Designed miniproteins, single chains, continued (3). Designs and how they scored, part 70

Each design is a single chain, and the fold is of that chain. pLDDT is the mean over its residues in the fold that is shown.

## One batch from the design tools (miniprotein)

Design m10318
Fold by ESMFold2-Fast:
Structure m10318 (fold): chain A 60 residues (1-60)
Amino acid sequence: ADGTITTKELGTVMRSLGQNPSEAYLQDMIREVDADGDGTVDYPEFLTMMARQMRDKNSR
């Protein structure tokens, strides 16, 4: 989708970053940032998730 990310697309991006999340994990992540509960993430929310992942794994 244009400007939104689905669980499938999120999983692909995270695998490209060296992550291997489960389907349940991807759904939980999207629900945590998806205020509307439609199962999709807006681009700004997606950037927030990426920033959290990069900060956590790049702290060492």
Scores: mean pLDDT 67

Design m10319
Fold by ESMFold2-Fast:
Structure m10319 (fold): chain A 80 residues (1-80)
Amino acid sequence: SEIAEKLLEKLFKIFEQLSEEDREDLNNKLGDILEKYENGEISVEEAIEKVKEVVESYKDKVPESLLNEFLKAFEELLKS
């Protein structure tokens, strides 16, 4: 999927801005949200909100424009 490829591209760019510890933390938090979504524990809207909260926690370490691009790609993927 072109949307999924775009999302991964933005995620890797975010990883480039982060320390190894922050990359592991972000990856684990995103993985937990996706697992809950795939298991039907949370809605599309709840998954988007949780991912937004996670990426906003990195706003002091990552350019806001890149975080916003990632969030947009994630929302587009889940709403497709």
Scores: mean pLDDT 84

Design m10320
Fold by ESMFold2-Fast:
Structure m10320 (fold): chain A 70 residues (1-70)
Amino acid sequence: SMEYEELFKTFDKDGDGVITAAELRAYLESQGMDPSDAEVQQLIKAIDKDGDGVIDFEEFKRFLDVVRGE
């Protein structure tokens, strides 16, 4: 969906094509969640397939599917 790219750009403030753990945490808090550092780390590991500690666009789409999903 075109909306995924628009959402990703909202998080990617520097335009470098990635989302950091801090931005992921801020997003979860904006959705009414209260994630611990361990929960954020588990989510990063589940989403971050390339192991660089940041989330790319494909990983972000998977994350949104999890948040929207069941």
Scores: mean pLDDT 69

Design m10321
Fold by ESMFold2-Fast:
Structure m10321 (fold): chain A 73 residues (1-73)
Amino acid sequence: IAEFKEAFRLFDKDGDGTISAAEFQHVMTNIPGLNPTQAELDRMIREVDTDGNGTIDFPEFLTYMASGEAQLT
């Protein structure tokens, strides 16, 4: 968890509190436990990025993962 927090700070180089879709996909594919498919990545991005502005809030993503994925697991 602490390592993930430090990684997030590195990803948020602009300090906007968000990350790009490309960075988000890279994070997802680097999580050994997940290994999501391209279709799942696209679906999650659309669901998390409701406004479709091309950026994703990391805190919202983590909350979504903890709620949805943890319950399904």
Scores: mean pLDDT 62

Design m10322
Fold by ESMFold2-Fast:
Structure m10322 (fold): chain A 72 residues (1-72)
Amino acid sequence: SDMEKLKEIGKLALEAFKAALEGDYEKAREYIRKLGEMLGWSEEEIEAAAEAVQNLSEEELKEAIETLEKQL
């Protein structure tokens, strides 16, 4: 179902942001890849998303985590 897919996408995004907040960019990239594969993203889109997450501030990561936790 679309709701189950959205929930899984949200969980992968949450884990990616948590990994990035801990400085584990390799683990964050792995979650982003799984998320991108579910969304049909190209390799270029997956890499761009991984770089974008790596460039987020600690405050931006904490806000993203809080927002996703409230939705899951």
Scores: mean pLDDT 85

Design m10323
Fold by ESMFold2-Fast:
Structure m10323 (fold): chain A 110 residues (1-110)
Amino acid sequence: SLGEELLEAARAGDLEKVKELLKKGADASELDEYGRSALHLAAENGHLELVEFWLKRGADVNAKMMPALPGEKRHPYDGWTPLHLAKYNGHEEVVKLLLEYGADENVQPW
């Protein structure tokens, strides 16, 4: 789908492809199997310009990945925010940008 292509472009840091897919009607709120948005994927991979693009579009800076359902094993990434992903992967400039946009450093990754 266009949404899946959008998430792949976000993972790759391809800002121009992201913009093209959005013009074609790709859903900016698309999530992958772990509940990761395009913002989560850009932050995880250190794509500073793409993180800023999503934040300027009004993406939720504190968006949590899909929480574990009752009765299922918790995934290690359940409840992670873009800030958690950027910190875990050592993307210091992305961490600074997320904090400037109001990321809550006290949000627990559960």
Scores: mean pLDDT 81

Design m10324
Fold by ESMFold2-Fast:
Structure m10324 (fold): chain A 117 residues (1-117)
Amino acid sequence: LDALREALFEAARAGEVERARALLAELRAQGGDVNAADEVYGFTPLHLAAAQGHLEIVRLLLEAGADVNAADEIYGYTPLHLAAIQGHDEIVELLLEAGADPNAKDKFGLTPMDWLN
């Protein structure tokens, strides 16, 4: 299961849509957690896909039950913070439609919308 989660993190980071789809199906079949965070930063696959601008992978992860409001362990960034910081407007819109909290504060006291200015 750890190898499967690491492969999903890599697919989400690299924008490998077909691989991400197959890995999510396998993770579901094995009863794995799509919200499992990495040990160092607390990044979920949704954080990585949102930060890297991979719109289709964001859609796949949300469909798989990814927590749209998961916060990382270092900065308190949600996927919406990362999409806003990187200027991924279509991902910002998708995350808001999925129930992302636009008022969530990171460890600097900033909301995702504050990072757009």
Scores: mean pLDDT 85

Design m10325
Fold by ESMFold2-Fast:
Structure m10325 (fold): chain A 60 residues (1-60)
Amino acid sequence: GKKIAEALYDVVTDNPAFLSFKKGEKLEILKEVDEKWVLAQSLETGKVGYVDKASLKIIE
């Protein structure tokens, strides 16, 4: 199945490589990049970008 995570807090960024999201937003993890970062897609906005793993809770 798809790996789904929930945002633990709001993140706002002006860098288009990184994903902005709201607390409680559901994200699909597309790829684990390294120890700190995942590539994820917002299930609400459809936007894709890098996300700090510390901002996420896995909800599988």
Scores: mean pLDDT 85

Design m10326
Fold by ESMFold2-Fast:
Structure m10326 (fold): chain A 59 residues (1-59)
Amino acid sequence: MELYRAKEDFSSSHPAFLSFEKGDLLEKLKEVNEDLWLARSLRTGKEGYVGKSLLEPVE
């Protein structure tokens, strides 16, 4: 799976967007556009849109 780490905390009241904490591991599910991915949080199991600029690849 394509695994990414959150660079900073993010929270949203909108149900389409994924909330996460700095250091959370997220699985990339698909690219939506140049700025947004659909991802799943490994900590919570929830899926939602994330800004790709908030994520870095896990080495």
Scores: mean pLDDT 82

Design m10327
Fold by ESMFold2-Fast:
Structure m10327 (fold): chain A 83 residues (1-83)
Amino acid sequence: ASKEEVEEFGKKVKELREKSGLSQRELAKAIGISQSTLSRIENGELEPSGSLLGKIARAVGELGDPEIGLELGKLVKEYISKM
């Protein structure tokens, strides 16, 4: 993905995580990464693997909000197609 696509996607992950009621620390713990790694993903400083993106969408749906998890899952599929 382009730098612009990485940054845009990171912002959307942050927005949907916040709407689901999950803190950055809670989501990072649930998917087995550091909070600093998740912060870099959400700020567009790190491009996550497709596997990690799938874990993020699942954790948002299971721990936060199922409808938001589904929305994020659709965005993940679109993003992976551009990798």
Scores: mean pLDDT 83

Design m10328
Fold by ESMFold2-Fast:
Structure m10328 (fold): chain A 93 residues (1-93)
Amino acid sequence: MKEAEELLNKGRELLRQGKLEEALEAYQEALKIYQELGDRKGQADALFGIGEVYFKMGKLEKAIEYYREALAIDPDHEASRRALEYVEKQLKQ
């Protein structure tokens, strides 16, 4: 759990720095650990992070895909719900 949480934090920091490929790798590693642990909340947090990376890359359809996957695993994942609503509105403009 601590290792996966550290990878989530690393991904968030790399994303803030604009190191998108490195952020993606960190989030993907966190996702694998959370999947092995059966931690649904952790899986949703990691999938949300991957979605945020694709959003920053301008790959809006990919971002939507990952936000939806996060909500499929954790329907109460507020960050993914808000991000999905925001990105879908941008595509309609």
Scores: mean pLDDT 87

Design m10329
Fold by ESMFold2-Fast:
Structure m10329 (fold): chain A 98 residues (1-98)
Amino acid sequence: MFKGIKLPPASPELDKKALEAAKKGDILTLLNSGNINAKDEEGRTPLHLAAESSLEVTEVLIELGADVTAKDKEGKTPLDIAKEKGNKEIAELLEKAM
């Protein structure tokens, strides 16, 4: 959505950029996004998406204060996703942050 809210309080475009950056591992774009706790249509946050694929992005999101206890529409936390994907290092990092 191109028009909905003034920058910088919140923006659907910045929320989408945060989610896409986390999914792609683009740390620089993620740091310049509007909301690190944005949720997609499935209720997934950037941290949920990072837990599938990137230890580095997961570390950055935790340092930025991302909600490690956030649940998607299926009731899964980022830790649950990391465990399902077999990402042991990401799972251990998330457990320490809880």
Scores: mean pLDDT 74

Design m10330
Fold by ESMFold2-Fast:
Structure m10330 (fold): chain A 100 residues (1-100)
Amino acid sequence: AKELMEEGRKYLEKGDYEEAIKLYKKALEIAKEKGDEKLKAEALANLGEVYFKQGDYDKAIEYYLEAAEIYIRLGDKEGLEKLGKKLNETIEKKLKKEEE
């Protein structure tokens, strides 16, 4: 599943959001099947980032919150801190978009 995460990042950087979503969802399914909670949280956080770049802030927030729940359960302070910064940026973007 690590290779799928790396490939998904490459498509995200190219602006191919549909392919990035497909690859991250595939990585998420593999993580669920293996019970790999850290990989599951990373895949969810990356899905949130794709939706953030698409301007779908509601879906981005939803995926970030799912990832945060897992990081809290794992005691992953670094993952939770990075995710908190992404979540705050997403909320700020959503509020500005609703004012336009």
Scores: mean pLDDT 84

Design m10331
Fold by ESMFold2-Fast:
Structure m10331 (fold): chain A 88 residues (1-88)
Amino acid sequence: MFDLEKYLKKLAEDYKKGITGPVFEADLLVVGVYLLEGKNGLYRAMFEAARLGKSLTNLEDAKEVLERLGIDPEKALQTALDKLKEIS
């Protein structure tokens, strides 16, 4: 089950430490999908990833899955970053 609060807490700790990179950005994309499209949108992304043999924990795989669902990866990333700034 996706736990948004637990995910955001981990990302906030990484952000405070200056830990940024592909793993951090992949986690932001997952959060961004949940914020933009809700729980059902995240489940659609998970199902599409499985269908394509891709992983949402890999940044390039996550971007491709989002693009195939008509979700802009940059918009998802920015939405998650804005949320992270509110809680950091």
Scores: mean pLDDT 82

Design m10332
Fold by ESMFold2-Fast:
Structure m10332 (fold): chain A 112 residues (1-112)
Amino acid sequence: SKEDARKLELAVLFGNIGGIKYLIEKGVDVNAKDENGYTALHAAAANGHLDIVKFLVEEYGADINARDKDGRTPLHEAKLAGHKEIVDYLESLGAQDSKNPDLSKIKKFKKK
């Protein structure tokens, strides 16, 4: 729910990893979106919480390509905020930027 998304975002903003774990283990969807389509992973990436980014992705399978209502991804938020270590981490997992869609069908066009 949007309320659940806001609870996760608040825990992320305060760096409360125990609170994040508690909410998810109580059944809050790790990919819950608020009214703007914003997720906990967007908030972690925007605020430089590399430890929380890794925790959400590695322990709970957070969607690294989640898009808010403006089409922005967690990778886009990390780039905008200048969090290089988070950018490097997300790119290492193949994360998409809002301006770099996955063009796998044409990236290796086999017919000339």
Scores: mean pLDDT 80

Design m10333
Fold by ESMFold2-Fast:
Structure m10333 (fold): chain A 60 residues (1-60)
Amino acid sequence: GPIIAKALKDYTAKTDTELSFKKGEIFEILDIVDDDHWKAKSLSTGKEGLIPVDYLEVIK
């Protein structure tokens, strides 16, 4: 099944390829790009982009 992750804290995007998000936001992981960033889709907003791995807890 899909990899699901939860935001541990708020984040403000540093580039136009990144997503801004709030603590507790749930993501479906689409691609593991590198050790620092994953491509994800927010399940609350439907937006896709890169998110920093250090801000995430994998829950499924």
Scores: mean pLDDT 85

Design m10334
Fold by ESMFold2-Fast:
Structure m10334 (fold): chain A 91 residues (1-91)
Amino acid sequence: MSELDKKLLEAARAGNLEEVKKLIEEGANINAKDEKGLTPLDLAAIAGHFDVVKYLLSKGADDSNLEEARKKGLELQVEEGIKLIEEGVEK
């Protein structure tokens, strides 16, 4: 894996959209995989960084592995959603 690919995976996991954009522009592999076989798209989705997810999809990122990552990310988002419902909305 190239240095750019490693930085892209880390930037996607951290939700650093500006760094993701820069690394893709510099030639990083948008479909790079980490030691677990997760792509930048997968890492961003798991972490709930939907701005990064949207950007990567707009650049043609392979979403074939995204269903598992989406499930994990959705479970985290559902936890926040349940909390919002439980506490109610006032003002």
Scores: mean pLDDT 70

Design m10335
Fold by ESMFold2-Fast:
Structure m10335 (fold): chain A 83 residues (1-83)
Amino acid sequence: MKLNRELAMAASMGRAEEVRRLLEEGADVKHPLVQTAAQMAAANGYLEVVRVLAEHGADLEAMLEAARAAGREEIVALLEELR
C-alpha cells in the first residue's frame, strides 16, 4: 500500500533515486497506481524515472503511447531502444 503510493508520487515528481529505492524495497511496478504514474512520467519527460521503471518491468508500450501523445521525443527514443 504505502510503497506503491510513494513510488507513484516519486515517479510523478521525477525523483529517480527514490523510485529505484522503493522498487528495491518491494513496490509493485505492475500496480495500477504505479502504471499510471509511469505513463505520467513518460508524458512529462522524466527520462531517468522512465528508464528505472522500464528496467524493473513497467509497461513499455503504455509509456511509449503516453510519450508519443505528449511529444516527448527523447522518451520515445529511450523506450524504442529498450525494446
Scores: mean pLDDT 84

Design m10336
Fold by ESMFold2-Fast:
Structure m10336 (fold): chain A 94 residues (1-94)
Amino acid sequence: SELHKAAREGDLEKVKELLKEGADVNAKDESGFTPLHLAAYYGHLEVVEVLLKNGADPTAKDVLGYTPLDLAEWGGNQEVRRVLTEAIEKQAAA
């Protein structure tokens, strides 16, 4: 989807625009990736934060059972890993 592409590319303005237009923040592509999975893997911190603020599920699993946090670990971005861990803790408390 357009939102998946924007999240993968780190296009923060396009992500914000698509979410305002009613794009499904938790939409899955053919691999089961949500936009959050792609933003996390590619280390786009500000996109990760905007997706989470708009209700992205940090516990969503792709077709292989991997979460955005797992993909952030493979992508090697420590700040994205921290933000995702905090979001998971908040969701578990609710």
Scores: mean pLDDT 85

Design m10337
Fold by ESMFold2-Fast:
Structure m10337 (fold): chain A 102 residues (1-102)
Amino acid sequence: DPLGLTELHKAALEGDVDRVKEILSQAKNEEERKKLLNAKDKRGLTPLHLAAINGHVEVVKLLIEEGADLTATTKGGFTPAMLAAIFGQEEVLNLLNVAANK
């Protein structure tokens, strides 16, 4: 993949909740799961960044529940919440703000 997208990035980009669950269930241990959740593409985007940009509410909820890093920044310095705000994804932004304050 030219952007360095993992299969989890692609599932998050597409809003494919079942595929996200399948990929995470195939992780051998919690360390491998964490590496999948926090993998960055060539732009520094994690799966959570891509779900947030595209307003995929159910994928965002699942990634938060699985322990995705809410503070991860892109090469431009953007967190998932910042990208949700920029792209007008109000429901995703509210979910990320609530999760970050716990």
Scores: mean pLDDT 87

Design m10338
Fold by ESMFold2-Fast:
Structure m10338 (fold): chain A 62 residues (1-62)
Amino acid sequence: DELKEKILELLREEGPLSAAELANRLKKSQSTVSRHLKELEEEGLVERDEVSGLYSLSAEAR
C-alpha cells in the first residue's frame, strides 16, 4: 500500500508525528491517515505514545 509506505518513510525521516501532521504532510484526510496508522499499529510497524498521541516507528520497522 503506497500510503502506508509513505507514512513509514515520514516517520523514519521526521520522527514522531501526530495523525493530523501526517495528514497535512501527505495531503490526505485525517480519517484516511488514522485508519492506515491503526492498521500499521496492528501490524507492529508503528507505535502510538498514549500520553502525547504521537506515532513513531516500532523497533521492528527501524
Scores: mean pLDDT 80

Design m10339
Fold by ESMFold2-Fast:
Structure m10339 (fold): chain A 96 residues (1-96)
Amino acid sequence: MYEELFKYFDKDGDGKITLEELKEALKPLLEGKLSDEELELYVQRIIDGYDLDGDGVIDFDEFKVLAKQADKDGDGTVTLEEFLNYLVELILDSLK
């Protein structure tokens, strides 16, 4: 469920996902493909694209939009692996 996936990133329980939380989750999958500085830039671009209120973080409503795009099966469930792989594809596609 999207709520369980959101809670994985929302370590402090404030109802928001920060750039640092998202970057740390993606870092192991993009190690050797992007520098730390490039990874931060692309993660910031993802946040900017979904940060509709301009506070620099992703809230649960904004997160649901992103999670729905990662939900390849359309069944209302997204695994952590599916979500992270979707973000990796989104970042790498932006390099083309």
Scores: mean pLDDT 75

Design m10340
Fold by ESMFold2-Fast:
Structure m10340 (fold): chain A 104 residues (1-104)
Amino acid sequence: MDVNATIPGTKHKFTPLHIAAAAGDLERVKELLEQGADVNAKDGVHGWTPLHLAAEAGHLEVVKVLLEAGADVNAKDKYGRTPLDLAEEAGHEEVAAVLREAAK
């Protein structure tokens, strides 16, 4: 099973790791990373990484696991936004605090 293949029928061409991160499925995120999922994969439409989606959704433990797996905290989407920008816009203060510390 190709863990980095885009999921058929998704408008944004997400990988399984994008979907698990957006859903806050911590155990699935860990499983996919162990199977060699690209932690820094960008979607084909917006340039979002799994870390962008976890940060926007406020999934603190997923954010921590992705950072430990080598997620680029400074990754910018096509609009110049980092995961921190998305967490702040969504009002997820604990996620924003973790991302600020990781970016320093």
Scores: mean pLDDT 82

Design m10341
Fold by ESMFold2-Fast:
Structure m10341 (fold): chain A 63 residues (1-63)
Amino acid sequence: SEEEIEAVFKKYDTDGDGTIPVVAVPAMARELGLNPTDEEVLAADKDGDGTVDYEEFKAFFEK
């Protein structure tokens, strides 16, 4: 659910800046019961800057 996605995002957003390192996405997805492919993880980083914001993370699960 969206509530679980938000809770996991906040757990990994340790700096409170609204972004998470893309390398953390596989661990976060596993907490939500998903097994992402390398392609899906790379697709979550829309800007290629090595970070994922909440909108990118939410879109990753709401396909």
Scores: mean pLDDT 73

Design m10342
Fold by ESMFold2-Fast:
Structure m10342 (fold): chain A 95 residues (1-95)
Amino acid sequence: ADGTDINALDEYGVTPLHRAAYEGDLEKVRELLANGADVEAKDFRGNKTLNEGVYIGWTPLLLARENGHEEIVEVLLANGADPNAKRKTDEVLPL
């Protein structure tokens, strides 16, 4: 596969790899990476939420780390993910 469809963005700039890493779906992460998913894909820069707050430049590795998915972290690192990736948030909207 060309990898383009694997890196398709949703309304929030989230790739399938972001979703799989967030949800802890190790099998799906492996399948996406085997098909050329971008391990360093960053979600949309600006105002959006996956769970709570505002996210800027989240990578699949950051989502896996934040959710404690150690096997997914290892798989992403093995496929070239930046171990120094950091999350940034502008501000959490009051509920």
Scores: mean pLDDT 65

Design m10343
Fold by ESMFold2-Fast:
Structure m10343 (fold): chain A 113 residues (1-113)
Amino acid sequence: TEMLRTLREIYGLPISDEAIEAVPEDVLALLPSRITDISPLHLASLVGDVELVRELLEKGYDVNEADPEYGNTPLHLAAAAGHKETVEVLLKYGADPNAKDKFGRTPLDLARL
């Protein structure tokens, strides 16, 4: 959780402490070990900030950008964290629901319901 707070400060993102604390420990295990490998769009998708996700996509962040360690896209993180509205927004912007991480998992395979 301290890693996510540090990223929020580095990127200057308006993400609440409550949103960061709500991220499940099993979902945190999907994150790369290096802070710099987590993009602003990955972080916004992980915490389920729909408006921030829209803003970052409009600024040209790649909706299908995969982290270099595990291959997780923003859609993998939003699905794993159970953020249904964020998943819908990412799909509307062209996120690939069949993208596989380095373990062969799709966003649906990680989905928390």
Scores: mean pLDDT 83

Design m10344
Fold by ESMFold2-Fast:
Structure m10344 (fold): chain A 154 residues (1-154)
Amino acid sequence: DPELRERLRELIEKAEEKNTPLSLLVIGIARLLLHYLDVDDTPEAVAAARAVVEILEDFLENDDAQAMRDALAARVAAHPDDVLTALVLAQVQHFLGERRLSPAVARALLAGLRRALERNDETLLVELLALFNQHELPADVREEVDALLASLKS
């Protein structure tokens, strides 16, 4: 989607101008969203990316990480199968010092991990592994993550 990619580039430029800790996180998220759109062009993936971009745009101007977090959490509650929104929420939660992931977010990220492994998506895999190391997961999800990673012989 050329329009959505242009909005992501504009978001990166605005974040670079703002130069706050939250804006540096938003630059990283926007780059991940550009990568995600390169590997998943389904209407559902594009709609998820567009909704996330709108949230990032709305709350970056005021440097309001808490409002950004709350808007992402509301979207995850409404769209529990949306791996992309869950991934972005987990990154904003880590930025705010929130160490625990809800079962819904943790399960969406686990589904994302399985998908990244199936597609050999190293970019998404690295981001997901970082989030799993940064957060305290529900015990059942941690067990599944550990079992999945242990099944990889390298």
Scores: mean pLDDT 85

Design m10345
Fold by ESMFold2-Fast:
Structure m10345 (fold): chain A 63 residues (1-63)
Amino acid sequence: MPRTIAVAVKDYTGKTPEELSLKKGERVELLESVDAERVRARSLETGEEGIVPVDVLETTSVE
C-alpha cells in the first residue's frame, strides 16, 4: 500500500486525547481517512498517533 507523508501547515492543539497535537512544519504519515474532514496520522517526530483535521496538513509525498 502506498504511504502518504504530509506536513503540518500550522500549529494544531488536540481538543481530546484521541487527537494529535502538531507543530507547524512537523511531518506525519497518513494512516487512514476517518471521514471527509479528518484523518488518522502518526507523527514522524514522536511516533504518536491521533486524529487530525485535513485542513492543517499538506501532502508532500506518496510512496
Scores: mean pLDDT 77

Design m10346
Fold by ESMFold2-Fast:
Structure m10346 (fold): chain A 99 residues (1-99)
Amino acid sequence: SLLDEELLLAAMQGDLERVRELLAQGADVNARGTREQVSPELLGATPLHLAARAGHLEIVEVLLAAGADVTAKDINGRTPLDLAREAGHEEIAAVLEAA
């Protein structure tokens, strides 16, 4: 849906206010990215994958509070934790390990 597509983009871009608004409107917290929203290596990425990779800690916390699936895998079998670690976002990695 358009809400799900916008949530993926907002999570990737670091738009915390827009993430909160979209979740309140019923956007799927576990929406999966298609080639229209993400590059080929991020196909199947959730908002949590994209926020974790981009280093948006507060968005990661909001998505977790909204019920984001920490075990979700992208097309390459990577979890949000894997992407946080690859990007060097150690605080986000610690939050995801505790979730």
Scores: mean pLDDT 90

Design m10347
Fold by ESMFold2-Fast:
Structure m10347 (fold): chain A 152 residues (1-152)
Amino acid sequence: PLGLSREELLKRARDLMERYNVSEDVREIVLRAIEEGRFPAAEADRRAMLLAFIDMDTPEMALVLTQLAHRAMQTGDAEEQQWAAFALLVATAVYLGLEEAVAVAREALAQNLSPAEATARVAAAMTAELRRRYPGLSPQEAANLALAEAEK
């Protein structure tokens, strides 16, 4: 486990999904993914899981998604690792309150884009939004400042 224990992740995911009235089918997909430390095998289930987390749009969701993605990266093949990378980027956009980047992620999932293409589009949207929020800073400096402000 990275950061939180598996039991703690399951508890937080259950509490969050109950609070936001996530459907039973999607709850089962998310809880199974956390229990196994793997992203769902079916692409449709991966998309449903990520859309539910985007719809909840909370820092608590970003934390749960980040921990799940880190676990999936350790055990997954190249395709699962691409989905985990996309999930980490989505979690970061939500945590930093980058609403345009979050909207781009939702659209990419709705258009059935590959995880690589979805990642590229969300990264571009995040870079553009951070540049508008912190003009004159490099992308890395803007991201570091946004993270520092979100943490305090």
Scores: mean pLDDT 81

Design m10348
Fold by ESMFold2-Fast:
Structure m10348 (fold): chain A 69 residues (1-69)
Amino acid sequence: SEVEEFIKKFDKDGDGTLDREEYKALLESLGYKPTEEEINKKEKYKLEDFVSLLARKFNISEEEVRKIL
């Protein structure tokens, strides 16, 4: 899927997860500037966490997030 391909561009470890720096870079590439609190919630992020965050932030469905990406 487009979302999975997008995430893979920032997955430097190739383990299907993003570290905090990769996750921040991904969000910033979409014009979203995360707070330190948002970035520090977890040590590792996965595709589901990213989709869920954007859906909550923009008050839209996860399917709509996947259409935008």
Scores: mean pLDDT 72

Design m10349
Fold by ESMFold2-Fast:
Structure m10349 (fold): chain A 59 residues (1-59)
Amino acid sequence: GRLVRAVAPFPKTSPDHLAVREGEVLEILGELPGGWWLVRSLETGESGRVPKSLLEPLP
């Protein structure tokens, strides 16, 4: 899938969130309503939603 990098940390505050650290590389699984993206961590294999505003595309 397409790869993105987190530009800031994001805490897991809901069961459907994915906790991410700044600089973590994630795979995009799909777009969700309200400016959220469903992503998978390449470090843990876990999936969850993260705000699109915290993600930057990788080259």
Scores: mean pLDDT 83

Design m10350
Fold by ESMFold2-Fast:
Structure m10350 (fold): chain A 80 residues (1-80)
Amino acid sequence: LATSLNNLGVLYQSQGNLAEAEKYYQQALEIRKKALGDEHPDVATSLNNLGVLYQSQGNLAEADKYYSQAGIIDLKAALR
């Protein structure tokens, strides 16, 4: 389910419908957090996708926030 929601986000982003893309990416993120925990690599992937989306919108502060969260998860995963 979360992967399908993420793919819908990618589809809407490619169409320039950034608002719908954000909704699907956020839903995918929440499902992955609930199913896998906040520090899972798949959660980091969802956070990176939101970072890319916010960057494409010109919201660099929000993009940095999501990229930073993903980076912390990836670092923790590498140390375990």
Scores: mean pLDDT 78

